Designed miniproteins, single chains, continued (4). Designs and how they scored, part 111

Each design is a single chain, and the fold is of that chain. pLDDT is the mean over its residues in the fold that is shown.

## One batch from the design tools (miniprotein)

Design m15868
Fold by ESMFold2-Fast:
Structure m15868 (fold): chain A 70 residues (1-70)
Amino acid sequence: GRAAAEAALAAGDVVRAAEALAFEAIHTGDKSLLDEARAALEAAGQEALAARLRENVEKSMADGKTAVLA
């Protein structure tokens, strides 16, 4: 969830933070959390991972699953 994402960002783990925001986005249907996850990855220079995150979240939402960066 969001608390896990905040803890991961504080630790400098942008990928884990993005995963936590994406899981929350899937559970709540809140696309703004997906935008936050993408922006965090892009700010860290991880543009390819940001694109993959969007694809994985869209697939996970369609499949009803929560594993977005597995």
Scores: mean pLDDT 70

Design m15869
Fold by ESMFold2-Fast:
Structure m15869 (fold): chain A 69 residues (1-69)
Amino acid sequence: SSVNLLINEVQNMINTSTLSSSVKSTLQSQLDEAVNDLENADSAEKYVAAVLSVIGIKEDIKHLESLQT
């Protein structure tokens, strides 16, 4: 599914990022929570919120990496 591709993309971004190990651990915890929320979504609204959380983590990684240069 496109959502699984997005989750895999964000996981790969965390794994290959030059961000510190502590920041990567925080991002990993946030991704784990978003994936758990997605799996436990009992409404369309909760599902959309969980997907938006994954997108937000992707954008946070991009933003944080841009600040290192």
Scores: mean pLDDT 88

Design m15870
Fold by ESMFold2-Fast:
Structure m15870 (fold): chain A 83 residues (1-83)
Amino acid sequence: SLEKLKEEIIAQLKATHARILDRMREINAPQARIEEVTRLYQDAIKRIQEAETEDELISIFVNTLLRLIGLETEALLEQRRRS
């Protein structure tokens, strides 16, 4: 069902968000980066809850994962430049 798919996607995004936050804490990322990742996550959860089709859900999920991974990668590259 659409509702079950929403629950599974939300669980995956929650796990990804938690992992990224743990990594950002480990590398002492600026608070602004942590807030940016958290805002992106919260906005995505809201959009997923409002989605009415599986295609819309998959699009939101994939785009959100790519953006979250992009922000993590930027933070890691910034840390490497500071080291």
Scores: mean pLDDT 88

Design m15871
Fold by ESMFold2-Fast:
Structure m15871 (fold): chain A 100 residues (1-100)
Amino acid sequence: MASYEEAKELVKKKEEKFKKHKTLAAKLELILTLKRAIKHYNDKEFEEKLKELLESLEPEEQEIVELWIEALENPAETAEEVKERLEKAIRPDAEKLLKE
């Protein structure tokens, strides 16, 4: 059980790690840490930091971040959503193949 102070310190540590390394992995760790802190503590500062960080994402990074967070928090649901998206994309090709 993390206290509010421990959550704030963890967020700061993840921010420092991202600032130092500037890697997508460090950015993902910071985003996940902020989402968990917001879920446990209704702090506007955490919400503002998450919003700014998400707005800083490139389109390719945003898709990866969303999939990564869903995979960690809802692995079964993420697998089903990926399957549904793939099935929806494949259907036009399957219909085209059956016409030949």
Scores: mean pLDDT 66

Design m15872
Fold by ESMFold2-Fast:
Structure m15872 (fold): chain A 84 residues (1-84)
Amino acid sequence: ESEKVLRETLEEVARRGAERVGPEVLETYERTREKSPEEQGRAILSEVGRQALKKGTQEEASELVEELGRVLLEGRREARRLEE
């Protein structure tokens, strides 16, 4: 159950990231499917930040990574709550 919540959160974050900065975020999600949820989340946020910097400003990149990172943290909290 907890891993399901994390994977659903990662999919949502990848979708939102791709909508904001392009399909490279979804490509990163697909390439990291076999990684742990923590590694996949880090890869997704790194790609979001990189694409935002390439297509915008450092400030916009930081704001977007913070926004999506917050969604991941909430998903992790819910997953841990289901474990104990």
Scores: mean pLDDT 79

Design m15873
Fold by ESMFold2-Fast:
Structure m15873 (fold): chain A 94 residues (1-94)
Amino acid sequence: MEEIEKRAEELERRLLELMARARALIASSTDPALVAEAQALLDEVVALGREFGRRWRELKEKNASEEEFRKLVDETEERVRRLEARLDALEAQA
């Protein structure tokens, strides 16, 4: 469980970093299309963070198995990787 909790803390840090980077891109860009894409990505990152926190709390409240927590972290890590790749592509256009 300790390893899964550390991975969850790292995911929270990565989500905060994605939010900061997306906001910075929105603030610095003069391209309305790129700003719109960055805003959509920011909304997805915020929604994912809220979903992860809610699902984590639900698993704790129902005394879920370590495997259920691992599955949530694995699924969220995959989604974060995709968001990071999309943001990297948007930053390359700025």
Scores: mean pLDDT 90

Design m15874
Fold by ESMFold2-Fast:
Structure m15874 (fold): chain A 56 residues (1-56)
Amino acid sequence: PRWAAQALVRFGGASEEQARAAAEAAAKGHTPEEAAKVGNVSLGNGQGAVAFAATE
C-alpha cells in the first residue's frame, strides 16, 4: 500500500524516493512482500515493515 510506504520514510528514515519506489512496486501489482522488500532494505528490518504494510 502507498501510505504504508510513506510511513517507512518516517519510521526508518529512508529517503522519499525509496518510499516512492516501494509504493510504485505495490501499485504495479507486486505482492506486499516484494514491494516492502524494496523499501525494507533501506530500513534494515524488512520483516518488521512487511508485517506493518500487510496490516493496512
Scores: mean pLDDT 53

Design m15875
Fold by ESMFold2-Fast:
Structure m15875 (fold): chain A 95 residues (1-95)
Amino acid sequence: LEHAEEALKNAQKALEAAKEGDIEKALEYAKKAVEHAEKAIEESEGEAKVYASTALGNALLAIDALEKGDIEKALLFLERAIESAQKAIEVLKEK
C-alpha cells in the first residue's frame, strides 16, 4: 500500500510540475512514480496489480512525452496514471 500511495503522490507532483512547464521536475517526479509503481506491482495481486500496471504504463508514456517536449500528451498520460493509481489504492483498501 505505501508504495502505491507514494506512486500516486509522485505522479500528482509530476502533473503539477508539467502544468508549470518545469520539465526537469516533472521528469524527476514521474521517474519516482515509476519506481514506486514497480514496487507496488511486486507487492500486489489481482485487480490491484492490473491497476498498478496500468498506472506504470501511463507513467512511462508520460516520461517519453516529457522527453520529447510533448506537454499535452504528458499531461494526458499523467492524469491516466493518477486515475489508475487511485483505483489500485481503492482495491487495496476495500477488498
Scores: mean pLDDT 83

Design m15876
Fold by ESMFold2-Fast:
Structure m15876 (fold): chain A 99 residues (1-99)
Amino acid sequence: SMAAERQADLEAYKATVEKIKEELLKEKKTVKKDNPEIPNNKAAVLQRLLEEYLEAIKAGTASREQVLAAKKLAEAALELNPDNPLAKELLEEAEKLLK
């Protein structure tokens, strides 16, 4: 059943988003306002994910589970950089669909 496969993928995706949030929070605590050289690749992956989710939401192709994952990802991105415009836009668009 394709529906069962999609459910498993979405659950794995939520777990991945939560792990990314945890890693970003740990890296933020470790950096202690020193020059951050190590998280560069993770920041690039995060920006790509933010763009993909925002595109899916704007296209109306995002499931409720993807919208919830997008909200968590946007919140994690804002904890790392409060001025991230993609994360702010994604959070606003996700919250509109969850209301």
Scores: mean pLDDT 68

Design m15877
Fold by ESMFold2-Fast:
Structure m15877 (fold): chain A 119 residues (1-119)
Amino acid sequence: SKEEGEKALQKALETEDEEALREAAAHMDAPAVQRYVAYGHILLQEPPLPFVKEELVLEVMKELAERLGFPKEEVERLIKEKRYEELARKISEEHKKTVTKLDKLAIALYEAAKELEAE
């Protein structure tokens, strides 16, 4: 459920525990979990996982670009022109200068979700 996924994600963010991250990744029905999985794949410049909604990927790209100081008008233009790969590259390159704890957790969550998808 959405609530169970949000609770599992919160525990993973607080504990940074591998088992908690795997439990959160299993709740792919939760939008909050999908957003962090999208965050991770964007930072790694890897393809999105098939169960992550494209709309959530675009929302995460906007939020990451704005957080990294990219002009809102430039971000909106790239999205309107469907230049998603270019926007993702710009985000990934800028992110490499300022890696945060949340960035590392998002990457770990993406890797866990990818392993579960492979089953």
Scores: mean pLDDT 78

Design m15878
Fold by ESMFold2-Fast:
Structure m15878 (fold): chain A 98 residues (1-98)
Amino acid sequence: VSPQQMRDDVIQQGQQNRQLLDQNIDTFNQFRNDNPGSYGAIVQTGRLSSRLLSRVSPELGRALRDRTLGQGTLNPNDVQQQVDDVLRLTRQVVRLSD
């Protein structure tokens, strides 16, 4: 496999990861706006997002799951912040791959 093909694959995978994270953030925002008092459902949404992300990046999916379910962060704002942090990291990785 050529170095150029490996670079292109990493960039494409990073773009797909970003799209999935952006879609997950939209899902979190929509659910939070519709059901602001339902933190239990926010936890379920976090678990789903971790599973989806794990199909593209096992490392990022594991990190999101651990941060979402750890340390008692069960309110909507904490879940949103954790998703935003993972998305920021993904953007930086994609930039470095360019």
Scores: mean pLDDT 51

Design m15879
Fold by ESMFold2-Fast:
Structure m15879 (fold): chain A 76 residues (1-76)
Amino acid sequence: MASPEELKKVADALVKARRPMTEEEIAELTGLSRETVKEAIDQLLKAGAVKKIKDPRDPSKTLYKLINYEKALELA
């Protein structure tokens, strides 16, 4: 389970990017492991703070979009 600080780093990265990102991109921007990013994203998805989107250029890639920043902060 991701810590509140790790959840905040992931949410902040998504806000600053202003675009959907892959787990790999989030890991690179935050300095967190991909495993930690996956745990954080799973928590944010359950809370309705983030949604999952397929990349239209590469349907094998999954992108995550921040849809409710206040919900993300409630988890931190």
Scores: mean pLDDT 79

Design m15880
Fold by ESMFold2-Fast:
Structure m15880 (fold): chain A 70 residues (1-70)
Amino acid sequence: SEEARNAFDRAGSAAAAGHPDVGYREAQKAVELAKDNPEAREWALKAGQYARDGNGPEAVEAARKASEAA
């Protein structure tokens, strides 16, 4: 949905601006909004995993793909 896409975009922007806590919250909201979209949800889960592993570039790319799929 548009709202899920906007949430993923906000998550990426917040993370890039040095606010990972805000980015994480927006990403969680986007996952919830994308529950009926398995592709977007799968990419969102991967983005969260990459972020937890400290792989920022892969996390951003996965969040972008989640946004595109939503």
Scores: mean pLDDT 69

Design m15881
Fold by ESMFold2-Fast:
Structure m15881 (fold): chain A 62 residues (1-62)
Amino acid sequence: KSADEGARNAEKAAKEAAENGDVAAALSALHQARQVYEEEPSEEAKRALETAEKALKIAKEK
């Protein structure tokens, strides 16, 4: 998958994990977003990473 596809997939997974309070899924999404950002630092990858970090915090607080 392209970096843009990876970023979008990570962002979607992070949002779903936050809605469900699924910490394991949120961690997985964060790792995916981090990998995408490290490979190609772009605004889309940065947004996905920030979304995943927020999602993990939300999931942990549920």
Scores: mean pLDDT 78

Design m15882
Fold by ESMFold2-Fast:
Structure m15882 (fold): chain A 75 residues (1-75)
Amino acid sequence: LSEEERERLREEGERLYEEALAAWKTAPASADAFRALAEQFRRASELFEEAGDEKKARLARNMADAFATLAETAA
């Protein structure tokens, strides 16, 4: 990947991460809502990994895992 392509992927990942945080603010406390949030954070993590941003990828992955766990306990 080029340097410009890596920056673009990082920006896209940040956009998805911000959208997931905004969605969390208005989400009901339900298993379906938590599962949807987990998927959104997982997508952000994948983009950060492709961009080579290990720190942000780890953060997004941790958020995805946390919401996946909440979905299991809310079911």
Scores: mean pLDDT 84

Design m15883
Fold by ESMFold2-Fast:
Order: structure tokens, then C-alpha cells, then sequence
Structure m15883 (fold): chain A 91 residues (1-91)
């Protein structure tokens, strides 16, 4: 679980950085056969950038969520911050 969670976390960091955002925090929690990756992302301050970036990051999260062990992807927006959560289940 740990190696896969680290891979997903790295891909998320790369995607955020390519989109001009910044990762403020990233937490990996492992409980049994479930790994949860929670990232807090800071968006560039600017007119309407948060909404456009949220849609773009949601699409990037969906592309990362095509990974076979990612069973849930959640993106939440609060002001200029996004919280992205991936839930990974190992059979």
C-alpha cells in the first residue's frame, strides 16, 4: 500500500506543480487494506483562477484516478485552497 500511495502522491504533486499550484500539505494514512492520500493545494490568487483551476485539477484527479487501485477521488474547494483526497483499496 505504501509504495502505491507514494506513487500517487508524487503524481499529484507533479500535476499540481505543472498547473502552477502549490502543495501545502500531503498526508498518507494507511489502515488495513486502505490507504488515504489527502493533499491541500494552494491556488494562484487571481480573477476566477480558483474555479478554472478546480475544474482542471478535478480532471487531473480523474486521470490519476484511472489508476486501478484508486476507488474514490474527492476534490473540495474552500476559497483559494483545494483539498484532494484519494482512497486506495488493495484487494
Amino acid sequence: AEALAAEVAQKLKDAVQQAGGRVLSLTITISGNTATITAEVELSSGADTANNFSAGLGLMALRLGVHPQIVETRVEREGNRLTVTYTIEIP
Scores: mean pLDDT 65

Design m15884
Fold by ESMFold2-Fast:
Structure m15884 (fold): chain A 68 residues (1-68)
Amino acid sequence: MSELEKLGEELEELLRQLSPDEKAEFMRRYAELSAEVAAQPGLSQREKNELLVRRMLEVAREIKERAE
């Protein structure tokens, strides 16, 4: 499997552990990140996809760690 596929699987696993409210927060953050990454000049579609997945994983981890 590719590194990107592994990151995607880890993201899926983290998302399964989030509550509905936490998932809603993640989706809001995801929309903002997606717009920011799409607006970045000089990045290829592949680079944008990799950056987005990495940033999404960071956000999911932050939400999960903050969830008491």
Scores: mean pLDDT 78

Design m15885
Fold by ESMFold2-Fast:
Structure m15885 (fold): chain A 68 residues (1-68)
Amino acid sequence: ATDEALQRTEAAIQRHLPALAGPLIQALRRAAATRPDDVFVPLLEALERAVTHDPSRLGDALNALLAS
């Protein structure tokens, strides 16, 4: 579940935020290692939605995910 959500989120970041892709993907992979999946997967899905459909929520989604 986490690996699939992470891959979709990484693809969205590479497509919509290419200048931030490298550092951000590294940060997300590091955060994923600290699990649990039941909390982390919804945060990844929120980030994917923000990147793809609602850039105004990007800061909130990143803060929630990386502050964990």
Scores: mean pLDDT 76

Design m15886
Fold by ESMFold2-Fast:
Structure m15886 (fold): chain A 55 residues (1-55)
Amino acid sequence: SSVRAEVQEVAEQMRKAGLLSPTMEQALQRLVDVDPSAARIVVESMKQYLAQQEA
């Protein structure tokens, strides 16, 4: 999947959990355009965090 698609998926889950403000979501979207590699690292960290919350 593209990094942008993964960001959208993670952002949706984080919003549902109450863990993502509009400002943070906007910053994450900008990061995809400026530094896709850094955006990928953030996405992976968020996925790990969400997995821990479900356990």
Scores: mean pLDDT 78

Design m15887
Fold by ESMFold2-Fast:
Structure m15887 (fold): chain A 77 residues (1-77)
Amino acid sequence: SNMARVNAVLSRIDSIIDDIERNGATFDNLRRLVDLMADMVLYGPDSFDPRIRSHADRINSITPQSLFRQVRDAYRA
């Protein structure tokens, strides 16, 4: 279901953000984040609850501008 998928994605985003906050931005953790954002687009990011927006704002502060643009496009249509 959409709700179960959103919760799974949020959990994975939190794990990746924690890794980035602890160890800094690496190609590996940023790529994982981008792949996850791409998956979210397929499941209707426009239907996500406000928690996704909050996570997008956190992601904005920690990702390189080039990768961040792809993340923005996934959440901010």
Scores: mean pLDDT 60

Design m15888
Fold by ESMFold2-Fast:
Structure m15888 (fold): chain A 111 residues (1-111)
Amino acid sequence: MAEELAEAEEAFARVAEKAKTPVEEFELLVSKAVWLLKVGAPKEKIEEVLKKLEEVVKKIKNEEIKKYGEEIIELLKEAAKKEKLSEEELEELVKKLEELLKKMRELVYPE
C-alpha cells in the first residue's frame, strides 16, 4: 500500500513534467488528487497536491478557465476535510470535476 502510493506519485510526477500547458498540468494534478482520495491517502499528501494545484492555477492567464480551476480546487478541499469518502461521494465528486474540466478544455480548444 505505502509502496504502491510512492510508485503512483512518481508516475504522476513524470507525466506532469511532460505537460505542455498549465491546463494540462492542472488536469494531471486533479487526477492525482482524486486517486489519493480514492485510496484514503494521508491528509498531508492530499494537501501537497492541493498546494501544487493552487500554484498551477495562478499560471493560467484566462480568467474564465482560472475560475473553473479554482472551483475544482474548492471541491477537492471540501472532500479532503473528510477522513474517508464513501464510494458514492467519490463518484459524485468525480462527475462534478469531469464537468468542470470539460468546460476548461472547451475554452482552451474551441472549434
Scores: mean pLDDT 76

Design m15889
Fold by ESMFold2-Fast:
Structure m15889 (fold): chain A 90 residues (1-90)
Amino acid sequence: SKKEEVLKLIKEIGDLIYELMEAHEAGDEKSKKEKIEKLKELLEEIGKYSPEAAEKLRKLIEEYEAGKITPEEFKKKASEILEELTNKIV
């Protein structure tokens, strides 16, 4: 179902954000880049269901890559966007 597909995407995005934070803590620039690219791919998929959520997450990734927000703030804001999206999917 559409709901099941979106919930799966939300989980995969959440897992990738966790892995990205782990790579950041480890100083693994190659892993960080790979996780960011994978996140961008999944944002194109979730954008089919919520263009607004995809755009908000894309901007957060850009701010994180530019060093404009902390990893902790990135994780917090991304989690809030994913929770809002989850609550809208009935």
Scores: mean pLDDT 85

Design m15890
Fold by ESMFold2-Fast:
Structure m15890 (fold): chain A 77 residues (1-77)
Amino acid sequence: SFDEYIEKIKSAKTKEEIINITVELVREALKQFGFSDEEIDETIEYIRKVMEKLSIDEAKEFALRIAEELKDQFEKS
């Protein structure tokens, strides 16, 4: 569930953990929304590049925003 991903992001101690959790969430959500593997891979590459430049705290804020937006889209669909 999205709530499990949100808790994992909050509990993560390294930037690698935050990025990996966010990538897993995005891949799962976009696949369920009917995006192609190519579109998903491009989105994930963009997210990785952005997050790798952020601090741990900034990466958590970025990841939580993504999780909340995806949750909102899924609940409205």
Scores: mean pLDDT 84

Design m15891
Fold by ESMFold2-Fast:
Structure m15891 (fold): chain A 78 residues (1-78)
Amino acid sequence: MEEEVKKQIERDIKKARELLDKALASTDPVEADTYFALAIIQLTVARLAAQRHGLKEYAEKASKELDEMVARYEAARA
């Protein structure tokens, strides 16, 4: 069970990174914001799943990815 949860969290983090890349590559502000919002949702779900299953290292990894993603998107939109 936990092994499947870990794999799902890793997939969710990877998908969030792909969504951020699409947000950063988008020339349309609405499309960029939509991809960024989806990336944030993906990481939030991953973090909550990690916390729910007591996977501290995975929760910390997801939280760090979330903070870095927000910082990168804000810097790109500044």
Scores: mean pLDDT 85

Design m15892
Fold by ESMFold2-Fast:
Structure m15892 (fold): chain A 86 residues (1-86)
Amino acid sequence: SSRREELEKRHKEESKLVEKLAKELGLNPESTSIESLIVALAVEIAIEKNAPVPDPARLERLRRLLEEAQKILEEVEKREKEKKLA
């Protein structure tokens, strides 16, 4: 069915995005969960905000990455809810 193929494609794209974000943060993409990625991004934002000379461009990039990671988590949580309700 087309719906099953679309869900499989979306899941693969989300997995690739998580791996890409993990690599950009210097994390192991094979062992990094979306939840761990969100925590790592929040820590990096806190470190940059408290640096002697904060980089506003890096802060903006980290905030954008955090927003994307949170969107992925919301989609994962919605799918898990659908599995439990079915």
Scores: mean pLDDT 73

Design m15893
Fold by ESMFold2-Fast:
Structure m15893 (fold): chain A 87 residues (1-87)
Amino acid sequence: NEKAIKEKIDEAKEAIEILKKRQKEWESKKDPEIDEAVNKLIEMLEIYIEYLKAGDWEKIKEIEELLNKAVLSGSLDELTKVAEEII
């Protein structure tokens, strides 16, 4: 479904832009560990977009499940681990 893929790509791109904007807003006060985690999340989302473009549904599903787990945990460590596993 081309429309569903396009929507997912647009959502991921929006998330990347929000993360980049947040980094700029808190730049002078950011913890290096938080900055590293955010950069890894951006890289992971960029990889996710490439899999969406390739139509690799197995990998897309895997990344989505890992993302959902990390978001539900609310843990920076879990988000960093998920990003490292995908990158």
Scores: mean pLDDT 73

Design m15894
Fold by ESMFold2-Fast:
Structure m15894 (fold): chain A 71 residues (1-71)
Amino acid sequence: SRLDQLLAAVTRHLRDLIRQEPDMSLEELQKFADTVVDLLSRQHGLSPAQKEQLRQEVRKEVERLYEEHKR
């Protein structure tokens, strides 16, 4: 689905950011992720419900990637 494609795109941006800025906190990564979700939602004309669903899925991915990086 389009949401799955957008989730994959955000996940790639997060992995790249973690590689470039390894000292970023979980809070900083979450703020970055929220900004990317807002930008992609605007660019792709997502409804408020679709944007919220994407935000929730991205939040889970941020936590997963942060744990992978810090272990």
Scores: mean pLDDT 81

Design m15895
Fold by ESMFold2-Fast:
Parts: structure tokens; C-alpha cells; sequence
Structure m15895 (fold): chain A 77 residues (1-77)
């Protein structure tokens, strides 16, 4: 499906972000790696729903937000 193709492209973009953040913030890179793995597992699960994808993204946002705040503070200090 078109959604599946878009998701695959998004996962390739995540790989670039992971490579970038591994050099800057390894903890943030770890969250991105775990999020990618969970999304890949959902894409390979025929019973996976949009709600499952949304849950993974919500958890990622919750985990990333404090790490991004700390990164911002370090840049401003």
C-alpha cells in the first residue's frame, strides 16, 4: 500500500537521524533505534493496527522530549 511505502521511506530517514544523533546524543539515538525496531515489527505484523503505530509514536515522543530539552539546555548554557 501507499502508506506502507511511505512508512518504509520514513524508516530510512530514521536510519540517517540515528547515525547523526549517535555522534551528538547516544541516549536519543537509542530511543530512535528502539522506535525503529518497534515500527518494523508492526509493519511485519498482519494484525497490527493504526492504534499500535500511534502508541509507539506517543511513547517515543514521551521519551524523546526530556532528552531534546537537555540537549537544548546544553546548547544554551
Amino acid sequence: SEVEELMKEALKYLDKLIEYFEKIDPELAKVLKETKKRLEELLNDPNATLEDIEEVLREAEKRMFPLLEELRKKKEA
Scores: mean pLDDT 78

Design m15896
Fold by ESMFold2-Fast:
Formats: structure tokens, sequence, C-alpha cells
Structure m15896 (fold): chain A 111 residues (1-111)
């Protein structure tokens, strides 16, 4: 499965509230963190907008970065994407988004 296919599968699992599939694709997220993400992005439209903004921010911010800097770029891009979709996210939601960004980086590596 390509990295893009895995990322799309994770997006669909978040939209469909398929916790087991989210945990399989992003094993670093706890049940509580996954539920916090669903509270922060409760609609399919908000999840779609989050991923759109996330991808745009990663494309912009990853330019000229060294490979060792990319996990933090993904983490910070996920936090910023959440803030743009949800203007009043909890600290728990921001930390869950950061972990989601790192999981998305891991999926981008194709393993």
Amino acid sequence: MSPADKINELKKALINKDKEKVKKLAPSLSDEEIETLWEALPTPEQVEEFFKIFEELVEERARGKRPEELPEVFAESAVEALKRVNPNPSEEALEAARKLGIALYDLSLGD
C-alpha cells in the first residue's frame, strides 16, 4: 500500500470513527487521544479540511528541511491545521494532533 493510500485510509477511519483502524494505522495514539481528536473534529467536513490544511502546511514547511527535522514539521503542521479548523482546541486536542502529525510522518515513509 502506498504512503498516500495509508494516509487516506487513516483519514477515512477518523471520519467513520473506526477506532480499531485508527489504532492500527497510528498505534502511538491512545484511545483517549483518538476520542479527543473526534471531539475536536466532530464532522467529516472538519476532518477533510484538517487534512487539506495539514498537507498544504507540510508541503510549504518541509522545503529545505533535513530528514531529521521532518517529524517535527509534520507534528507542528498538524497542530496548526487543528487550530485553523477549531479556533478553541483544548491542550489535550493540541497534543493529540501533534501525535497524529508524527503518525502521518511514519505512514509517509511507506512501512
Scores: mean pLDDT 85

Design m15897
Fold by ESMFold2-Fast:
Structure m15897 (fold): chain A 104 residues (1-104)
Amino acid sequence: MIQKSSTTIDLSSDKGSATITSDGSGDTGTVTISGTGLTSDQIKYAADSAKDTALKIPGVTSASYTISGTSGTVTITGKNGAGAASAAAGGAANALKSLGFTLT
């Protein structure tokens, strides 16, 4: 069966806010990291954490990311990519929490 997954995680800090969204269907998933007051390095750190989390999921064959300004997009492919995108969004949130962001 095709698995669909969609999650949104909102975080805040004294330096700004971040929103992490995941979306996917079947064998493809996407995680978008965006915010205000975030540096490109912080977004890269979150995107890298999301990629690493996705690659730990059995059946995932690839994960990659691109960064543009204060936004990052992680693309996940392979069996259950949509479910892996939800896990990857959690990984990105954990990375930002380690940098002082808090769930809102």
Scores: mean pLDDT 79

Design m15898
Fold by ESMFold2-Fast:
Structure m15898 (fold): chain A 63 residues (1-63)
Amino acid sequence: DAMAQIQAGVDNVVTLNQGRKALEQGDYDKAIQLAQQARDASQGVNPLLVQRAQQLIEEAKQK
C-alpha cells in the first residue's frame, strides 16, 4: 500500500528529527530511544532512514 508506506516515511522522519533535538539538548537516552524507534519502523521500508537512525544512535553513545 503506497499511501501506508508514504505515511510511515513521514512518521519516521518526524521521530528521527525529535531524536536529533534530544541529542542537541543533551538527552542522550531519549535520542537513542527515538532513533531506535525510527530505525525499527523503517526496517524493510526505507534503508536510508535506517542508516540515519543508526548514525544518530552511534553519535549519542559517543557522548
Scores: mean pLDDT 76

Design m15899
Fold by ESMFold2-Fast:
Structure m15899 (fold): chain A 111 residues (1-111)
Amino acid sequence: SMVEQLLAQARQLARDYAKYLVTYEMLKKGADSMSKLSPLSPIAAETAKDLQAVADQYKAKADALKAQLDALADQVPEYRDEIYQTRDDLLAQVREEAEEISKKAEEKLRK
């Protein structure tokens, strides 16, 4: 059905939104960490600026996907709560997966 197709599209948008928003959050955290070291290191200052610039690009992509998801939800208002719950569930999943990958990468680098 057309509703099933719209819900499938909403799920894809929610997944991409989650991926880009979490990428933004990770890069911003990295930029903030490097920024704290910037008074002691020109390389840390440059790295902070580079990470922030890339973070801003991912935030813009996430914001655009959020606008597309909101527009889709407006077409099926009876499914709005389900669409946003799916978004929130995917955000939680992507954040958990990103944290696990980061921890495993750090563990391997220490060995």
Scores: mean pLDDT 87

Design m15900
Fold by ESMFold2-Fast:
Structure m15900 (fold): chain A 66 residues (1-66)
Amino acid sequence: MTPEQKRLKRELLELGRKLKEQGKSLQEIARAVSDRARKAVEEGRVSESEGDAVVNEVMGWLTEQV
């Protein structure tokens, strides 16, 4: 992962944890995480494929995916 991908991953993990603590559903968390990653792609911080990879990794962590 690039430094920007690692930073985005931390941002999305913290967002996901906060929303989970607030009792948001996994579907709502996935939407919020995806929206944040999309903005990072639009801002040129990461490519679309890199953003998708970070979202998948973050959602995997939040769902305890193997």
Scores: mean pLDDT 78

Design m15901
Fold by ESMFold2-Fast:
Structure m15901 (fold): chain A 61 residues (1-61)
Amino acid sequence: SEEVDIEVEIGLELIRIAINKLTLKRLQKSGDPNTAEIDRLKQEIAEEERRVKELEERYKA
């Protein structure tokens, strides 16, 4: 059903966010000089969090 599909997609996005946040934290802790990669990860996390919000709003409708 559409509801189950939305729940699964939210779950998968939350896992992706968690993995990307862990990767970002590890890069920042290691002192990695790759600012472009850090900025890319920050942007991806922001986009993923926006996607989760959109899916949650669809689920509540």
Scores: mean pLDDT 82

Design m15902
Fold by ESMFold2-Fast:
Structure m15902 (fold): chain A 61 residues (1-61)
Amino acid sequence: DKLELLRRAAKAVAAAVKAGRSLREIAEAAGLSVGTISKLLKGEALGITEETVERVERAAA
């Protein structure tokens, strides 16, 4: 379910930002671009995979 993956990624990014991390720091930790992290936060990443979500969740932890 793409909507569930987007929700999980957006929640992880939002939690990391609330914890004081910048979008750049999250992107570097996840091995993604800042633009990708921004799209995930907005729920706009149409090509999202479970691997991408797991990377973001790990970076947010």
Scores: mean pLDDT 79

